Designed miniproteins, single chains, continued (3). Designs and how they scored, part 38

Each design is a single chain, and the fold is of that chain. pLDDT is the mean over its residues in the fold that is shown.

## One batch from the design tools (miniprotein)

Design m9384
Fold by ESMFold2-Fast:
Structure m9384 (fold): chain A 70 residues (1-70)
Amino acid sequence: SALEESLAAEAERVPGLVEELRARFEAGEVSPERAFHAALALQILAGAAGNEEAVKRARELADEAEAALA
């Protein structure tokens, strides 16, 4: 279906979005709070897409951002 095709296309972008968010967080362009919430959202999307590597990468970023809040 068109919805399934659209979701599959968006799912293919999740690894790139995780790495873009990581780069922006490391550059100080995104606050730790925003990076944490965005990383959690990307982890959920990666999980829904079945991309285990992207889940792990997003979780690592979420943990790094959470540590920066403390």
Scores: mean pLDDT 82

Design m9385
Fold by ESMFold2-Fast:
Structure m9385 (fold): chain A 57 residues (1-57)
Amino acid sequence: GPSVRLLQQRLYELGFYYGPIDGVYGASTQAAVDYFMSQAKSPNGIAGDETFALLEK
């Protein structure tokens, strides 16, 4: 759906996702989200809050 496509685009812009921006929540999108969450474990840490805000909006 559109929300998944926006999520994929945001993750691509942040350098966490290199798969297709097709709006389908697949294994590649899930892996990118897991990787992003691993890196942004502390939202108030090293620019984590800004990165998280870009992902949500």
Scores: mean pLDDT 66

Design m9386
Fold by ESMFold2-Fast:
Structure m9386 (fold): chain A 92 residues (1-92)
Amino acid sequence: VTPEQFELDVEVALLQIELVLTKKSAERALKEGNVDQLKADYERLKKLIEKLEETIERLKTLSGPVAEDNLRVAEEMLKEAKELQKKIEDAL
């Protein structure tokens, strides 16, 4: 494993945790009609999407099964994040 592969492996794991926390917060805000919290979660989600897109671009420059698995995971997370973003936009 190269230092860059390790760095990206850690980044993907951190982004996954951030997505889980953001999703839980946004789902709670949607249920409670908490517009202020939902707006804060929306801004957090926008930054997460930017980081995911940057991480995906970096992963595409790497080769091997670890990088390919992380790319798949990151692309799935990006899809989930964009679906959540649309759900929040529809509620605002």
Scores: mean pLDDT 86

Design m9387
Fold by ESMFold2-Fast:
Structure m9387 (fold): chain A 83 residues (1-83)
Amino acid sequence: MITSDSEVTREVAEELRRIGAIEDYLLSLEKRGIYPEESVLDELLGGEGAKKYIESLKKRGKELQPLSEEQLEEYKKLLKELE
């Protein structure tokens, strides 16, 4: 049987995999000069993560904007992959 420590390690690995997918998505958007609005960031990163990312963007002089229909489709695909 897997011990409690092994279960915690698995949960951490799963969370890191999800974080990696989110990071790849956000970097893909940044390469295109796209910075999604707060609601999208809050859903992907959580409140604290979204706040830190938005602060970083503001320090870099980047502005948040709503996603286009094509970008919303990419976002919906990401959300489906994260479940």
Scores: mean pLDDT 75

Design m9388
Fold by ESMFold2-Fast:
Structure m9388 (fold): chain A 107 residues (1-107)
Amino acid sequence: MKKSLELERKGTELAREGRKAYEAGDYETAIELYEKAIELFRESGLPSSVRNVAHALYELGKAYYAAGDLETAIEAFERALELYRAAGDEEGAREAAALIERARAAL
């Protein structure tokens, strides 16, 4: 339990740093930080990890979209949508679905 909470905390810290990199226009660093956050959330094994991974995948998709990698962005959003639905997060699912449609329209 304590080890899992520490992994979730570290993942959350990396996701916050990823958001800062994204806002600064450093999409490559944002992608790296979100990918590391996802690994830590998955390793934590906590029930909250599904929702945390969904959110990190959504942010990862936004970073790929901003970098111009629309196909990879769609893949990340589709994975986020599946996990948001599994977690019962209807708001996250709607947001992910909207970005999938937006990215597909940009292809």
Scores: mean pLDDT 88

Design m9389
Fold by ESMFold2-Fast:
Structure m9389 (fold): chain A 58 residues (1-58)
Amino acid sequence: SEEDLYLRIAGKELGVSAEDVREALENPSEEAYKALAEKAGLSEEEVKAVLERLKAAL
């Protein structure tokens, strides 16, 4: 699906799995964003920016 494609693209951009991205979108929390940022080697703000772009595309 188009959603699965966008999740995969975001996962590649962050260096994480599409499943990790989906979980952060479905259950958004400070803990989820922090965990995703640690896996990606990015800041929480950078992760939020990627997820905001993804939400705008969906």
Scores: mean pLDDT 77

Design m9390
Fold by ESMFold2-Fast:
Structure m9390 (fold): chain A 68 residues (1-68)
Amino acid sequence: TNREAARLIVEAANNGAKEIEVTLSDGTVLRVDGKNAAAVTGAALRVIGEEPERVEVVVDGKKYVFKS
């Protein structure tokens, strides 16, 4: 779910992830430095607020796929 994707983004940053890449169903790619709290929060809120049908989250090269 989009909430699970948003939670992963925040948890990955809290666990020291260097780069988080979020791909939305429209092909929009958000590249986030895990140390930038504003960017991390913004990406998580965007995933929740826009309710994309599919979200892909890449944390330091590992890919996770979420569906709404």
Scores: mean pLDDT 80

Design m9391
Fold by ESMFold2-Fast:
Structure m9391 (fold): chain A 86 residues (1-86)
Amino acid sequence: MEAFEKGLEAYEKMLERARELGLPDEVIETFEKMIEAARKLIEARKAGASEEDLYRILVEFGLVSGDPEEARNVLDAIENTEVEEL
């Protein structure tokens, strides 16, 4: 749960930096899509969604090629992401 929320904050910070740097609209749009996907994953997980439901959300946003193992690895990475204070 907390790792998902920290991941979302990191993506939002990256998006803001990308806008400040004047990166191409295509890059900004990609970050916005990732943030939207992360928000939906957080909401679904808070609602008690199964791994299968989370997988469907990832497929819907095109974040996974439809490989269940790839989806599981992405979810595990998000859950186990340690945000170190720099």
Scores: mean pLDDT 66

Design m9392
Fold by ESMFold2-Fast:
Structure m9392 (fold): chain A 68 residues (1-68)
Amino acid sequence: SSETLELLKKAIEAIRAGDYETAIEYIEKAIELDPSLKEELEAALNALKQGDEVAALSGLREVIEKLE
């Protein structure tokens, strides 16, 4: 949905700003709105919680490309 796409874009912006707490919140909201993306988004969420920004951004971008 457009709402899920906007949340994921906001998550990327938050990651780039170093605001991982806000990024985690946006990703969790995206999972609630679209549970079909849960596996892919939980992988990105776990990468972010481990401080793996590169893996988190890569995973989020892949999901965004599928939604566009």
Scores: mean pLDDT 86

Design m9393
Fold by ESMFold2-Fast:
Structure m9393 (fold): chain A 58 residues (1-58)
Amino acid sequence: SEEEKIEKQMRERAAQSSAEHFGEEYREEGEKRMEETLKKSRDILEASRQKALEAALG
């Protein structure tokens, strides 16, 4: 899905950014942090979507 492609790109860019700013040894750490962020964001977004749907549908 397009969502999976976006998430992959975000992980790759986070890894590259960490490597460029902090050193190559931090590439994997940057990728891992982004993965954890994306997982938490999905959980929060899903909870918010459920509340919004209940409010919108009555």
Scores: mean pLDDT 80

Design m9394
Fold by ESMFold2-Fast:
Structure m9394 (fold): chain A 98 residues (1-98)
Amino acid sequence: SDELEALKELLEISKKNIKELEEEAKKGDVVALLQKALSYEELGKAYEKLGKLEEAIEAYEKAIEAYEKVLELLPDSELAKKKLEEVKKKLEELKKKL
């Protein structure tokens, strides 16, 4: 299906984005950390839609880790706080399905 092909493409794009952001994120670039977190969140959503729940959980856990690092650098980031809450809630819902 066209949706399946789009989801597979999204997985590969998200993985590539994460890899390309790794060096800048390690250097403490907050924009790179935020983009990495968003990419892991998109990876989690794509895995969830494909029914790959264990992979979705791992991707969301990595998104949480990256958002927490954003908050260490920018404690008042409302975007990172909101995203962290949303992803944590999603992760708990998914863990209940396993």
Scores: mean pLDDT 86

Design m9395
Fold by ESMFold2-Fast:
Structure m9395 (fold): chain A 92 residues (1-92)
Amino acid sequence: MEEALREAREIKERIERLVEEARKLYEEDPTSPETLREIERILEEIQRLYERMKAIAEAHPDNEELRRIAIEVGVKESLLAMRLVAMKRELE
């Protein structure tokens, strides 16, 4: 349990850092194809981390903190995915 919580918190912090990196890229040049490619790479890394987070939460179903972290990182993944779809539409 303690190792799972440690790993989950590390995943959350990494995802928060990645989301902030994507936000800065979007704010600097939201119309650049290069920015789009970099945000796609960031989203793919977040999605990989989120899959690991879901596995940790599933292995410890009675742990409320793990469930909360899984929900929080899932929301961040979904919001970035939606932003990427919007960016792709604007570059058409």
Scores: mean pLDDT 83

Design m9396
Fold by ESMFold2-Fast:
Structure m9396 (fold): chain A 137 residues (1-137)
Amino acid sequence: EKQKEADELVNKGREYLIKGDYEKAKEYFEKALELDPNNARAHTLLGIAYYKLGKYEEAKKHFEKAIQLAPLNPRAHYYLGLVYDKLGEKEKAAFHYTLAAWGYLMLGDKETAKESAEKALELDPENVNARQILALL
């Protein structure tokens, strides 16, 4: 029952996120997490809302929680890479872009895997893992 209500709140938040109303999207995702605190999808989407609002430290906390709950979460790794890049932590950004690339590759999304691996190599040209992922594409 609470799970279905949380999922409905996540879907409403996604509608606002797509429309660019990041504050309303945030409110719906926060309400979803009140009902289901360990909802990895809600943490990922709330992180994206915070990122779009320029609140990078808050975004980071929610992406880290999403990854803790669901380690194969290429979207959370990709956005965490964007956050670390904005914070000037290039090595951590490259690491998370590499994990995003691996996750997207595992899901069969070769185009986004390639983009993520290329972002990792832009920040760390000697990144062996990112080069290996590109070789598989």
Scores: mean pLDDT 90

Design m9397
Fold by ESMFold2-Fast:
Structure m9397 (fold): chain A 66 residues (1-66)
Amino acid sequence: SLEEAIKAAEELLKKSDFVAIEVRGNRLTLASPAGKKTFEFESPEEALAAAQEIRDRFPNAFLFVD
């Protein structure tokens, strides 16, 4: 869910200076030097919306889209 992904981004940002948000289809991956977490959404549109929300919420979260 979006809320779980937001919490994961917060946890990664406590341990590293940035998080890369990667979207591929309906999968959203949060990657940092401290770790990596992957989430599956119901649709690619939902995954992209979640990625954009995380980007907008955290200045050190950077969005990459395939």
Scores: mean pLDDT 83

Design m9398
Fold by ESMFold2-Fast:
Structure m9398 (fold): chain A 96 residues (1-96)
Amino acid sequence: MEEIDLSALTPEQREKVAELERRLEEVAREVQELAEREGLSREEARELFLERLAEVLLELGVSEELVERLVEAYRNRASVEEIAEAANAVARDLIA
């Protein structure tokens, strides 16, 4: 499986990946805190996470088509391989 080799990225590409990771950690914490505080179901928490994930990726300049594909892969309980392929396409678009 071809994973993104962080050591092969430019400084600018590494900053984009770090910003994505930082924002995804913030989203995960926000969704977890809301789920615990408001008593959200697992499905409600998952949908909120996917909505926030899509917003972050769009703000970082990822194409709407690739974001939609990734969100639908998660929503439809796609295989780990399909989710990884969609995530890799998003990451490649982000660092392009």
Scores: mean pLDDT 76

Design m9399
Fold by ESMFold2-Fast:
Structure m9399 (fold): chain A 67 residues (1-67)
Amino acid sequence: MSKEELKKKGEELFKQGEEAAAAGDLATAIRLYREAAEYFKKAGDEKGAEKAEKKAQELALQREKSG
């Protein structure tokens, strides 16, 4: 994949993570955000990767509090 394709894939996965989080599927959202972060890293988008990692961490903490 080109860097542009990798970044686009990261953005798509990030949006899917947002949709899963909105639906209350925290486990799926965390996975999707982590996958998005990996694609952003491969694309050289460090800020995108950090944003996705932060969202995954926030949801992981929320999931533990919710049971």
Scores: mean pLDDT 82

Design m9400
Fold by ESMFold2-Fast:
Structure m9400 (fold): chain A 86 residues (1-86)
Amino acid sequence: SSKEFNEKYVKLFNEILEEMLKLVKDPEVQAKAKELAKELGEAILNDDWEKVKEIINKYRNGNAAEKKALNLVMEAGTRAMQELAK
C-alpha cells in the first residue's frame, strides 16, 4: 500500500469510528475500541501487516469487551475502505 493511501485510510477509519463510539454506552468497550484503533492505525501507517494480523487475533481471542471492540473497529475499517473504493 502507498503511504498516501494508508494515511487517508487511517484518517477516515478514525473519523468513522469516533462517530460510531458516540452511540456506545459501555465505557469498557469504548476504551478497548480506542486502544485497538490506535494499535491498528500505528501498524497500518508503518505498513506492518504482520503486526495488524497479530493485533486482530489478540482481540478476536480476548474477553467480551475486546470482541465487541473488534467488531466496531472492523466495521469502521470496512466502511472506510468502501468510501475510498467508491
Scores: mean pLDDT 88

Design m9401
Fold by ESMFold2-Fast:
Structure m9401 (fold): chain A 60 residues (1-60)
Amino acid sequence: MDAKELGEKLGKEAKELAKEYGVEKAQEILNEKYGELLSKLDADSGNIVSAGIAEGLNEA
């Protein structure tokens, strides 16, 4: 999965979590599940994935 696909997938999960639990709790859950994975991405990939997550949260 490339960074764009990962960002879209995590953005969708972020949107669903934020709708159910609110943005703050959604961010906590995502950090717990994916924080280690995200910390290992290069800067460009990390920025793409973070943008996808932010879009999902904003759409909730």
Scores: mean pLDDT 80

Design m9402
Fold by ESMFold2-Fast:
Structure m9402 (fold): chain A 72 residues (1-72)
Amino acid sequence: MYEEELERIKAALAAGDIASVVGVELRALGAYLDGDYGEAATLFGAYADAVPNPPKSVLELLEEAKKKAEEA
């Protein structure tokens, strides 16, 4: 769920657990590659909202995942 992922990322950032933050980004990319665009949009969205100055590539993947999820 979006709120749960957002809180996990915020907690990991506060703890300096960069590996867990990167793990969410990799899970989002994995979901996108598997065609699970709904999960990918949720994970990329939570990442973008929690991380300061998210990479433009992540924002672009979020928009594409949202579009593909709406096409279902």
Scores: mean pLDDT 80

Design m9403
Fold by ESMFold2-Fast:
Formats: structure tokens, C-alpha cells, sequence
Structure m9403 (fold): chain A 55 residues (1-55)
């Protein structure tokens, strides 16, 4: 289960990097807000998984 959580964490970290790269290149304010929200959701999931690894 710990290895599965670590794999999922790596996937979420990669997804965050992709979203941050898209955000850095985006000029449409509506798309920027959508990307910022998606990054926030991914960060919350990362925090939850990291907390599970410490329990």
C-alpha cells in the first residue's frame, strides 16, 4: 500500500508540473483560472497522500 501511495504521489507531482508549465505559457485569463484551480486540487491531493505516508 505504501508503494502504491508513492506511485500515485509521483503521478500527481508530474501532473502538477505539466499544469504549471501550461499555466506559464497561457494568455487566456479564463484558462489561467481553470489551471490555477486544477493545480490547487492536485496540491490538496498530494498533501493528503503525504499525510497518509506519515500515519
Amino acid sequence: SRDEIQQKLQQLQQKKEELEELLSKETDPNVKESLEFAIKVVDELIDQLQAQLQQ
Scores: mean pLDDT 87

Design m9404
Fold by ESMFold2-Fast:
Structure m9404 (fold): chain A 70 residues (1-70)
Amino acid sequence: KKEEEERKKLATEAYNEGMRLAQQLLADDPAAREAAGRVMHHAVKGYNGTLEEVKKHLEEARRIAAEAAA
């Protein structure tokens, strides 16, 4: 079923992006641990969600990372 394959692919990509964003936050400022933790939390929650949930959690992770980097 193509929809489930697409969801899994997007979920994996979103998870990897969330983890990368968290690592970048910690590399730039070790004190950004709380923000990095929130980004990782959304990456994990999105991975097991529906396609819409994957997108929502990815958007939230990106928003948190952008705010922490500002």
Scores: mean pLDDT 78

Design m9405
Fold by ESMFold2-Fast:
Parts: structure tokens; C-alpha cells; sequence
Structure m9405 (fold): chain A 73 residues (1-73)
């Protein structure tokens, strides 16, 4: 849970404008990842994080981001 708490704290430190910009960047990243079948699950999690950020749900965004990072390792 410390990884999720750390990610959430970082997201909460961002302004609303910075969180919106991050969400757009994550959506673009998810589209690039989705081009590779082996990264499809990671792409879905990144897209979920972007959606959560746009909804203002920083906890859900942090969880999705941490899960995507675990798949990358």
C-alpha cells in the first residue's frame, strides 16, 4: 500500500490543470502501449488511471498507475 499512498500524494500535489495534463498524456501513452499485444493489460490500466484523474479520483488513479508499473517489471 505504500506505493499507492506515495503515488496518491504525488498526484494530490499537482494542480487541477497539471492533473488534467497528466491524464491527457497517460491517454496518449495507453494508445501507444495498446499497439503491442504483450502490453494490452498495461495499456488498459494506464487508460483507467487517466480516466480516474479526469474524474478527480486520485486514489483510483494511483492504484491503476501502481498496478501498471508492476506489470512493466
Amino acid sequence: MEEVEEARAELEALSPEERAALAERLEGLAEQLAKHPELAEQAELVREAARALRAGDVEAAARAMVEAQRLAE
Scores: mean pLDDT 79

Design m9406
Fold by ESMFold2-Fast:
Structure m9406 (fold): chain A 57 residues (1-57)
Amino acid sequence: GHAEGARRGIAAARASTDPAEALAVGGFAKRSALEAGDEELAREAERVAQEIAGRPP
């Protein structure tokens, strides 16, 4: 389901050390969470992706 897709996306973003991949996967996870109607899960997906992508090297 969409919520499961969002959780998988968050896990993949957390596992990624590539900022571009983290942003892309986090974006898909956010979209899946919004389709499921879970705004909190969508915010988590966005925060995880931004945290990884925004970290200094």
Scores: mean pLDDT 74

Design m9407
Fold by ESMFold2-Fast:
Structure m9407 (fold): chain A 87 residues (1-87)
Amino acid sequence: SAGDAGVATFLKETKIKEEDLSPETLEALRRYFASLRPEIGSGVGRAVGAAKQLVKDIKSGKITVDELAERLGITKEQAEEIKKLVK
């Protein structure tokens, strides 16, 4: 699915292991990537592209903890967990 492809890409690009994130955070990432709608083409392709861009935004500091929490629909604590693990 698009959500699963997005999560797999996010974990690959960040080098985060699935067990390093809470189940709630993983489900929020999956829902976020599944919610992305392409105008044309593959939902999987859109989710993969969005995952790569999200990782770039986190690594560059372009996205704050508060913005990450709002975008993913997670708590600030969960967003901080993600930012600490992304290197």
Scores: mean pLDDT 78

Design m9408
Fold by ESMFold2-Fast:
Structure m9408 (fold): chain A 75 residues (1-75)
Amino acid sequence: MSPLERAKEQVLALLEETREHFLSQITDPEVKEKIEKITEEAKRKIEEAKSVAEMLDILIEAGKQISELLKEEKA
């Protein structure tokens, strides 16, 4: 298995764990739907990524989108 393939597997596992964590704590179905969409898009992009740096950028962007969503709900 190449280093890139192994990194993809680890990042996809981390993203899935993060998704489950947030979905377990959120009761608003609209917020859940948005998180599902963000994580699904991130998974697709990670599977198509050509480098570890690209995967990290995708993960950071997904995390930023979730963070902004949670800030809106708290405001």
Scores: mean pLDDT 77

Design m9409
Fold by ESMFold2-Fast:
Structure m9409 (fold): chain A 68 residues (1-68)
Amino acid sequence: SAADEAAEAELEALKREAEEALRQGDYDTAISLVERAAALARERGWEAEAASLEQAKDILTQIRQLRA
């Protein structure tokens, strides 16, 4: 559907922005973007995608803690 296509495009944009934030060492922004992506995937019922994004968030949070 058009709504699913728009949501997928938004997920791709959020992932791209998170990657850019990580390249700059901005873990707080990257975590926030991944959280938004996971919430969107969950709202759409994309369970596998949401699980992968939650795992990525956990990893980034651990890295943030180690570098803080």
Scores: mean pLDDT 87

Design m9410
Fold by ESMFold2-Fast:
Structure m9410 (fold): chain A 115 residues (1-115)
Amino acid sequence: PVVTESGGGTVKEGGSLTLTATFSTPLSTASVVGWFRQRPGELLRFVASISGDKSKTRFAEEVAGRFTISQDEANNTLYLNMNNLEVSDTAVYYQFAVSGTRLTFGEGVQVTVVK
C-alpha cells in the first residue's frame, strides 16, 4: 500500500503538531496502524497504534496523556495528535501498518522540538 505522510516540522517546547498518513487502500485492510519514531543515534521505538476496527489504542508510556491517535475512514487518513511536545520528542516519525504477517513503514517525517 502507498502512504502519504505529512505534518512534521519545527515547534517550540509545549507546542503541538499533528502528523497525518493518507492511505491508497482502506484503513480497515490493516489489522494495526500507527507510528514508530527514531531519534538520532537511537533504536526505532514504538509511539502509538490503533486497530483497523478502532476498538483498541496503545501508547508508549513516555507519550501517554500527551499524544492521541484517530482515524478518518471516509478519507483513509490516520492522525497522530502530539500535544505538550518536549525536546526529547525530536525524531523521525514513521507511520507503520500491519496486514497479515506484513509490517510496512512510510518514508518518515521529521519532527524537531526546540527549547
Scores: mean pLDDT 83

Design m9411
Fold by ESMFold2-Fast:
Structure m9411 (fold): chain A 84 residues (1-84)
Amino acid sequence: AAAEAQRKAAVIDEVGATLRAVGEAGSPETRALMEATVEAARSGQLSPEEIRRLGQKAVEAATAHDPALGEVVRAELDRLEAVL
């Protein structure tokens, strides 16, 4: 339905904006993984499983350097996964 597609797009945009803002405090690798995950969700070209794998790598990279950043990234990617 059009309403469902619009809701999914809104969540992807909101998650993307939050991760971009938070990513300025992260490493270049963490930023690249977060951006790749959001773009994969927007394009719809990757499977939900592949998007989850990218997201998991982003959480792991963020957590390895800053556990607090890792928690924020995990929460946002869980929100993204709910609409995949």
Scores: mean pLDDT 79

Design m9412
Fold by ESMFold2-Fast:
Structure m9412 (fold): chain A 62 residues (1-62)
Amino acid sequence: SLEERIRELSERLGVSEESVRGALEAYATGDPTLTRAALHELSKASGLSEEEVRRLLDEALA
C-alpha cells in the first residue's frame, strides 16, 4: 500500500512520514518547482543525492 511505502521510505531516509508524503505528492503532480524543492529537502535530511532520492520516489510510485 502507499502508506506502507511511505513508512518504509521514512525509515530509509530518516525523515518524517509527513515529509515523505509531501514529497511524493509534489513529485506526482509533475510540477518542476515543487519537485526540485522536495528533492532538495529530502536530500539534505537524508544525506542522499537528489538523484538517489528521485529514484526512491519513482520506486514508491510504481
Scores: mean pLDDT 82

Design m9413
Fold by ESMFold2-Fast:
Structure m9413 (fold): chain A 66 residues (1-66)
Amino acid sequence: MEELEEKYRKVLGEVQKAIRDGKVKTMEEAIKLARELAEKYGLPDEFMEKVIEEVRKLAEYYGLKE
């Protein structure tokens, strides 16, 4: 569980950095990046719903459009 949570935090951290750096400008792009990173780091599908929820919150916080 701890190892999966570490991967989850790593995915969210990289998505947040991409949003802050202006590399991702829409919610759709943020979700797409999160999915690509989750596959890269081996996060199971059970975590994808939680990842998408947090990515949506980050996108809303930074004012990204859909």
Scores: mean pLDDT 80

Design m9414
Fold by ESMFold2-Fast:
Structure m9414 (fold): chain A 107 residues (1-107)
Amino acid sequence: DPEKLQQQIQAILNNPNLTERQKKLAIALLEGNEEEAKKIIEEFIEENFEEIGKIYNMMKNREGPLPPELIDVMEDLSTIEYLLQSSKNEKLLEFLHELIEKAAEEL
């Protein structure tokens, strides 16, 4: 249904609680564009590689509260995971988790 799809896209674009990247990911997931979704996930991880590795290791080691800059990245990551879970795409969720573990191992 093209009209329903366009209404859902407009709702995503008009959502003030989503970042530009999160909106692009949500639209790609809505359209079933797995290639674009993977690209967005890879770009997010590459841009935040050190921060994501630090978050994962700090959470694993229970090292106390995250610094403000890591909290922002953690909230963005949590929203990305939520969007993938909501799409019920287990392969994309596994892909995200593999990239997170790789970032943590390189630190």
Scores: mean pLDDT 83

Design m9415
Fold by ESMFold2-Fast:
Structure m9415 (fold): chain A 55 residues (1-55)
Amino acid sequence: SSLFEAVLAYLVREATGSTVPREKLLASARTVLTSLGFSEAEIARALAALSAVPA
């Protein structure tokens, strides 16, 4: 949980103001989070948060 919250905060912060297309950010985040062993629910939460960040 604490590791997930730290990773999520980092990803949201990096995405904020990023010029990378949203779809590319979401695809990269999904791959990274899956590789780190986060659950499907955690990945869904992270992708929802990233989807809310302005592209």
Scores: mean pLDDT 78

Design m9416
Fold by ESMFold2-Fast:
Structure m9416 (fold): chain A 82 residues (1-82)
Amino acid sequence: AKVEVRVFGNGRLVGSGVFDTPEEGIAFAKEVLDKYKPKEVKVVLIYDGKRLTVKADNGEDAVAALEEAVARGEFDKEIVVK
C-alpha cells in the first residue's frame, strides 16, 4: 500500500507526498521540518486506510514520535508531544 504524508508548520501545509513505505514518508517529513523549522508542527501519515497524526512544538520531537509509532505498528492514533 502507498503512504500519504502531509506536513503542517505553523498552521499551514508546508509539504505533502505519496511514498512506498512509512519509513520513506517519515524521511520526507524530517527533510521538510529540518528546512522550515516551524514552532508548531502537525504531521499526518495515512497508510493502508489508517491515519497517524503527530503534533509537537518542533520537528525533532514530531519525527521521533512518528518513528516510534511506526516501529510499533501504531496507526489510527493521535500523538501530542508536550
Scores: mean pLDDT 86

Design m9417
Fold by ESMFold2-Fast:
Structure m9417 (fold): chain A 101 residues (1-101)
Amino acid sequence: TAALRAEAKALMTKGAKALQEGDYEKAIEYFEKAIELAAAADPTSGLTAGGYLMLGQAYAKAGDYEKAIEAYRQAARIAAAGGDAATAATAEANLAAVEAA
């Protein structure tokens, strides 16, 4: 629904701010909630894929590389299923970078 998408976008904005401030715990919490709402509206949307991409970045910055890898894999799969080649490529590049670290 439009309401679920709007709330998910607001949570994505809060997550991005928390991530910028170095509050990885809060960033993860906001991105997980944003993904729940985005997926409920459209599981293959750019918002759902973008949520997993940001969750992966938050986990990577927190040093949780296993969870970052899982999130980036989900972002790539969802973006590919939704026809978003740019987000899929970004997720795959971030996945490769974490696996090489």
Scores: mean pLDDT 88

Design m9418
Fold by ESMFold2-Fast:
Structure m9418 (fold): chain A 70 residues (1-70)
Amino acid sequence: GLEEAIELLQKAGVAVATGRLDLAIEYLEKAKELGAPEEPVEEAIRAVKEGDREKALEYIRKAIEETEKR
């Protein structure tokens, strides 16, 4: 559900912060499958792949905020 999507987005943020980039991508993809907003999640995945940790965390935050409004 959406609560599980938020948990996965939070775990993705921790994974980005700790340099676990492959794990961050896995959590972001799973969150998207559970109804997290596609656009900010895909932007976060792109930022992770580019090594832009700050941008990845910004888009994860936006994804959490948008999911919480649903």
Scores: mean pLDDT 86

Design m9419
Fold by ESMFold2-Fast:
Structure m9419 (fold): chain A 68 residues (1-68)
Amino acid sequence: MALVEELRRLVASFSADLSIAEQQALRDRAEALAAEVLRTGSPEERAEALRLLAEFNEKLMAAEAARA
């Protein structure tokens, strides 16, 4: 499924070496992709999107904490 695959690739591409602005742009894109999957996807696709979004947020929070 294209949207979940795009979200999975986006999460895999996250790096703490990215600028704060780039990290926030990836967050906005991840949330938008997850919202599309939640609106149009199957229950399995919705569960995977929520899991991927949680994984992304954990990575983002860890990167932000390391800079604080």
Scores: mean pLDDT 82

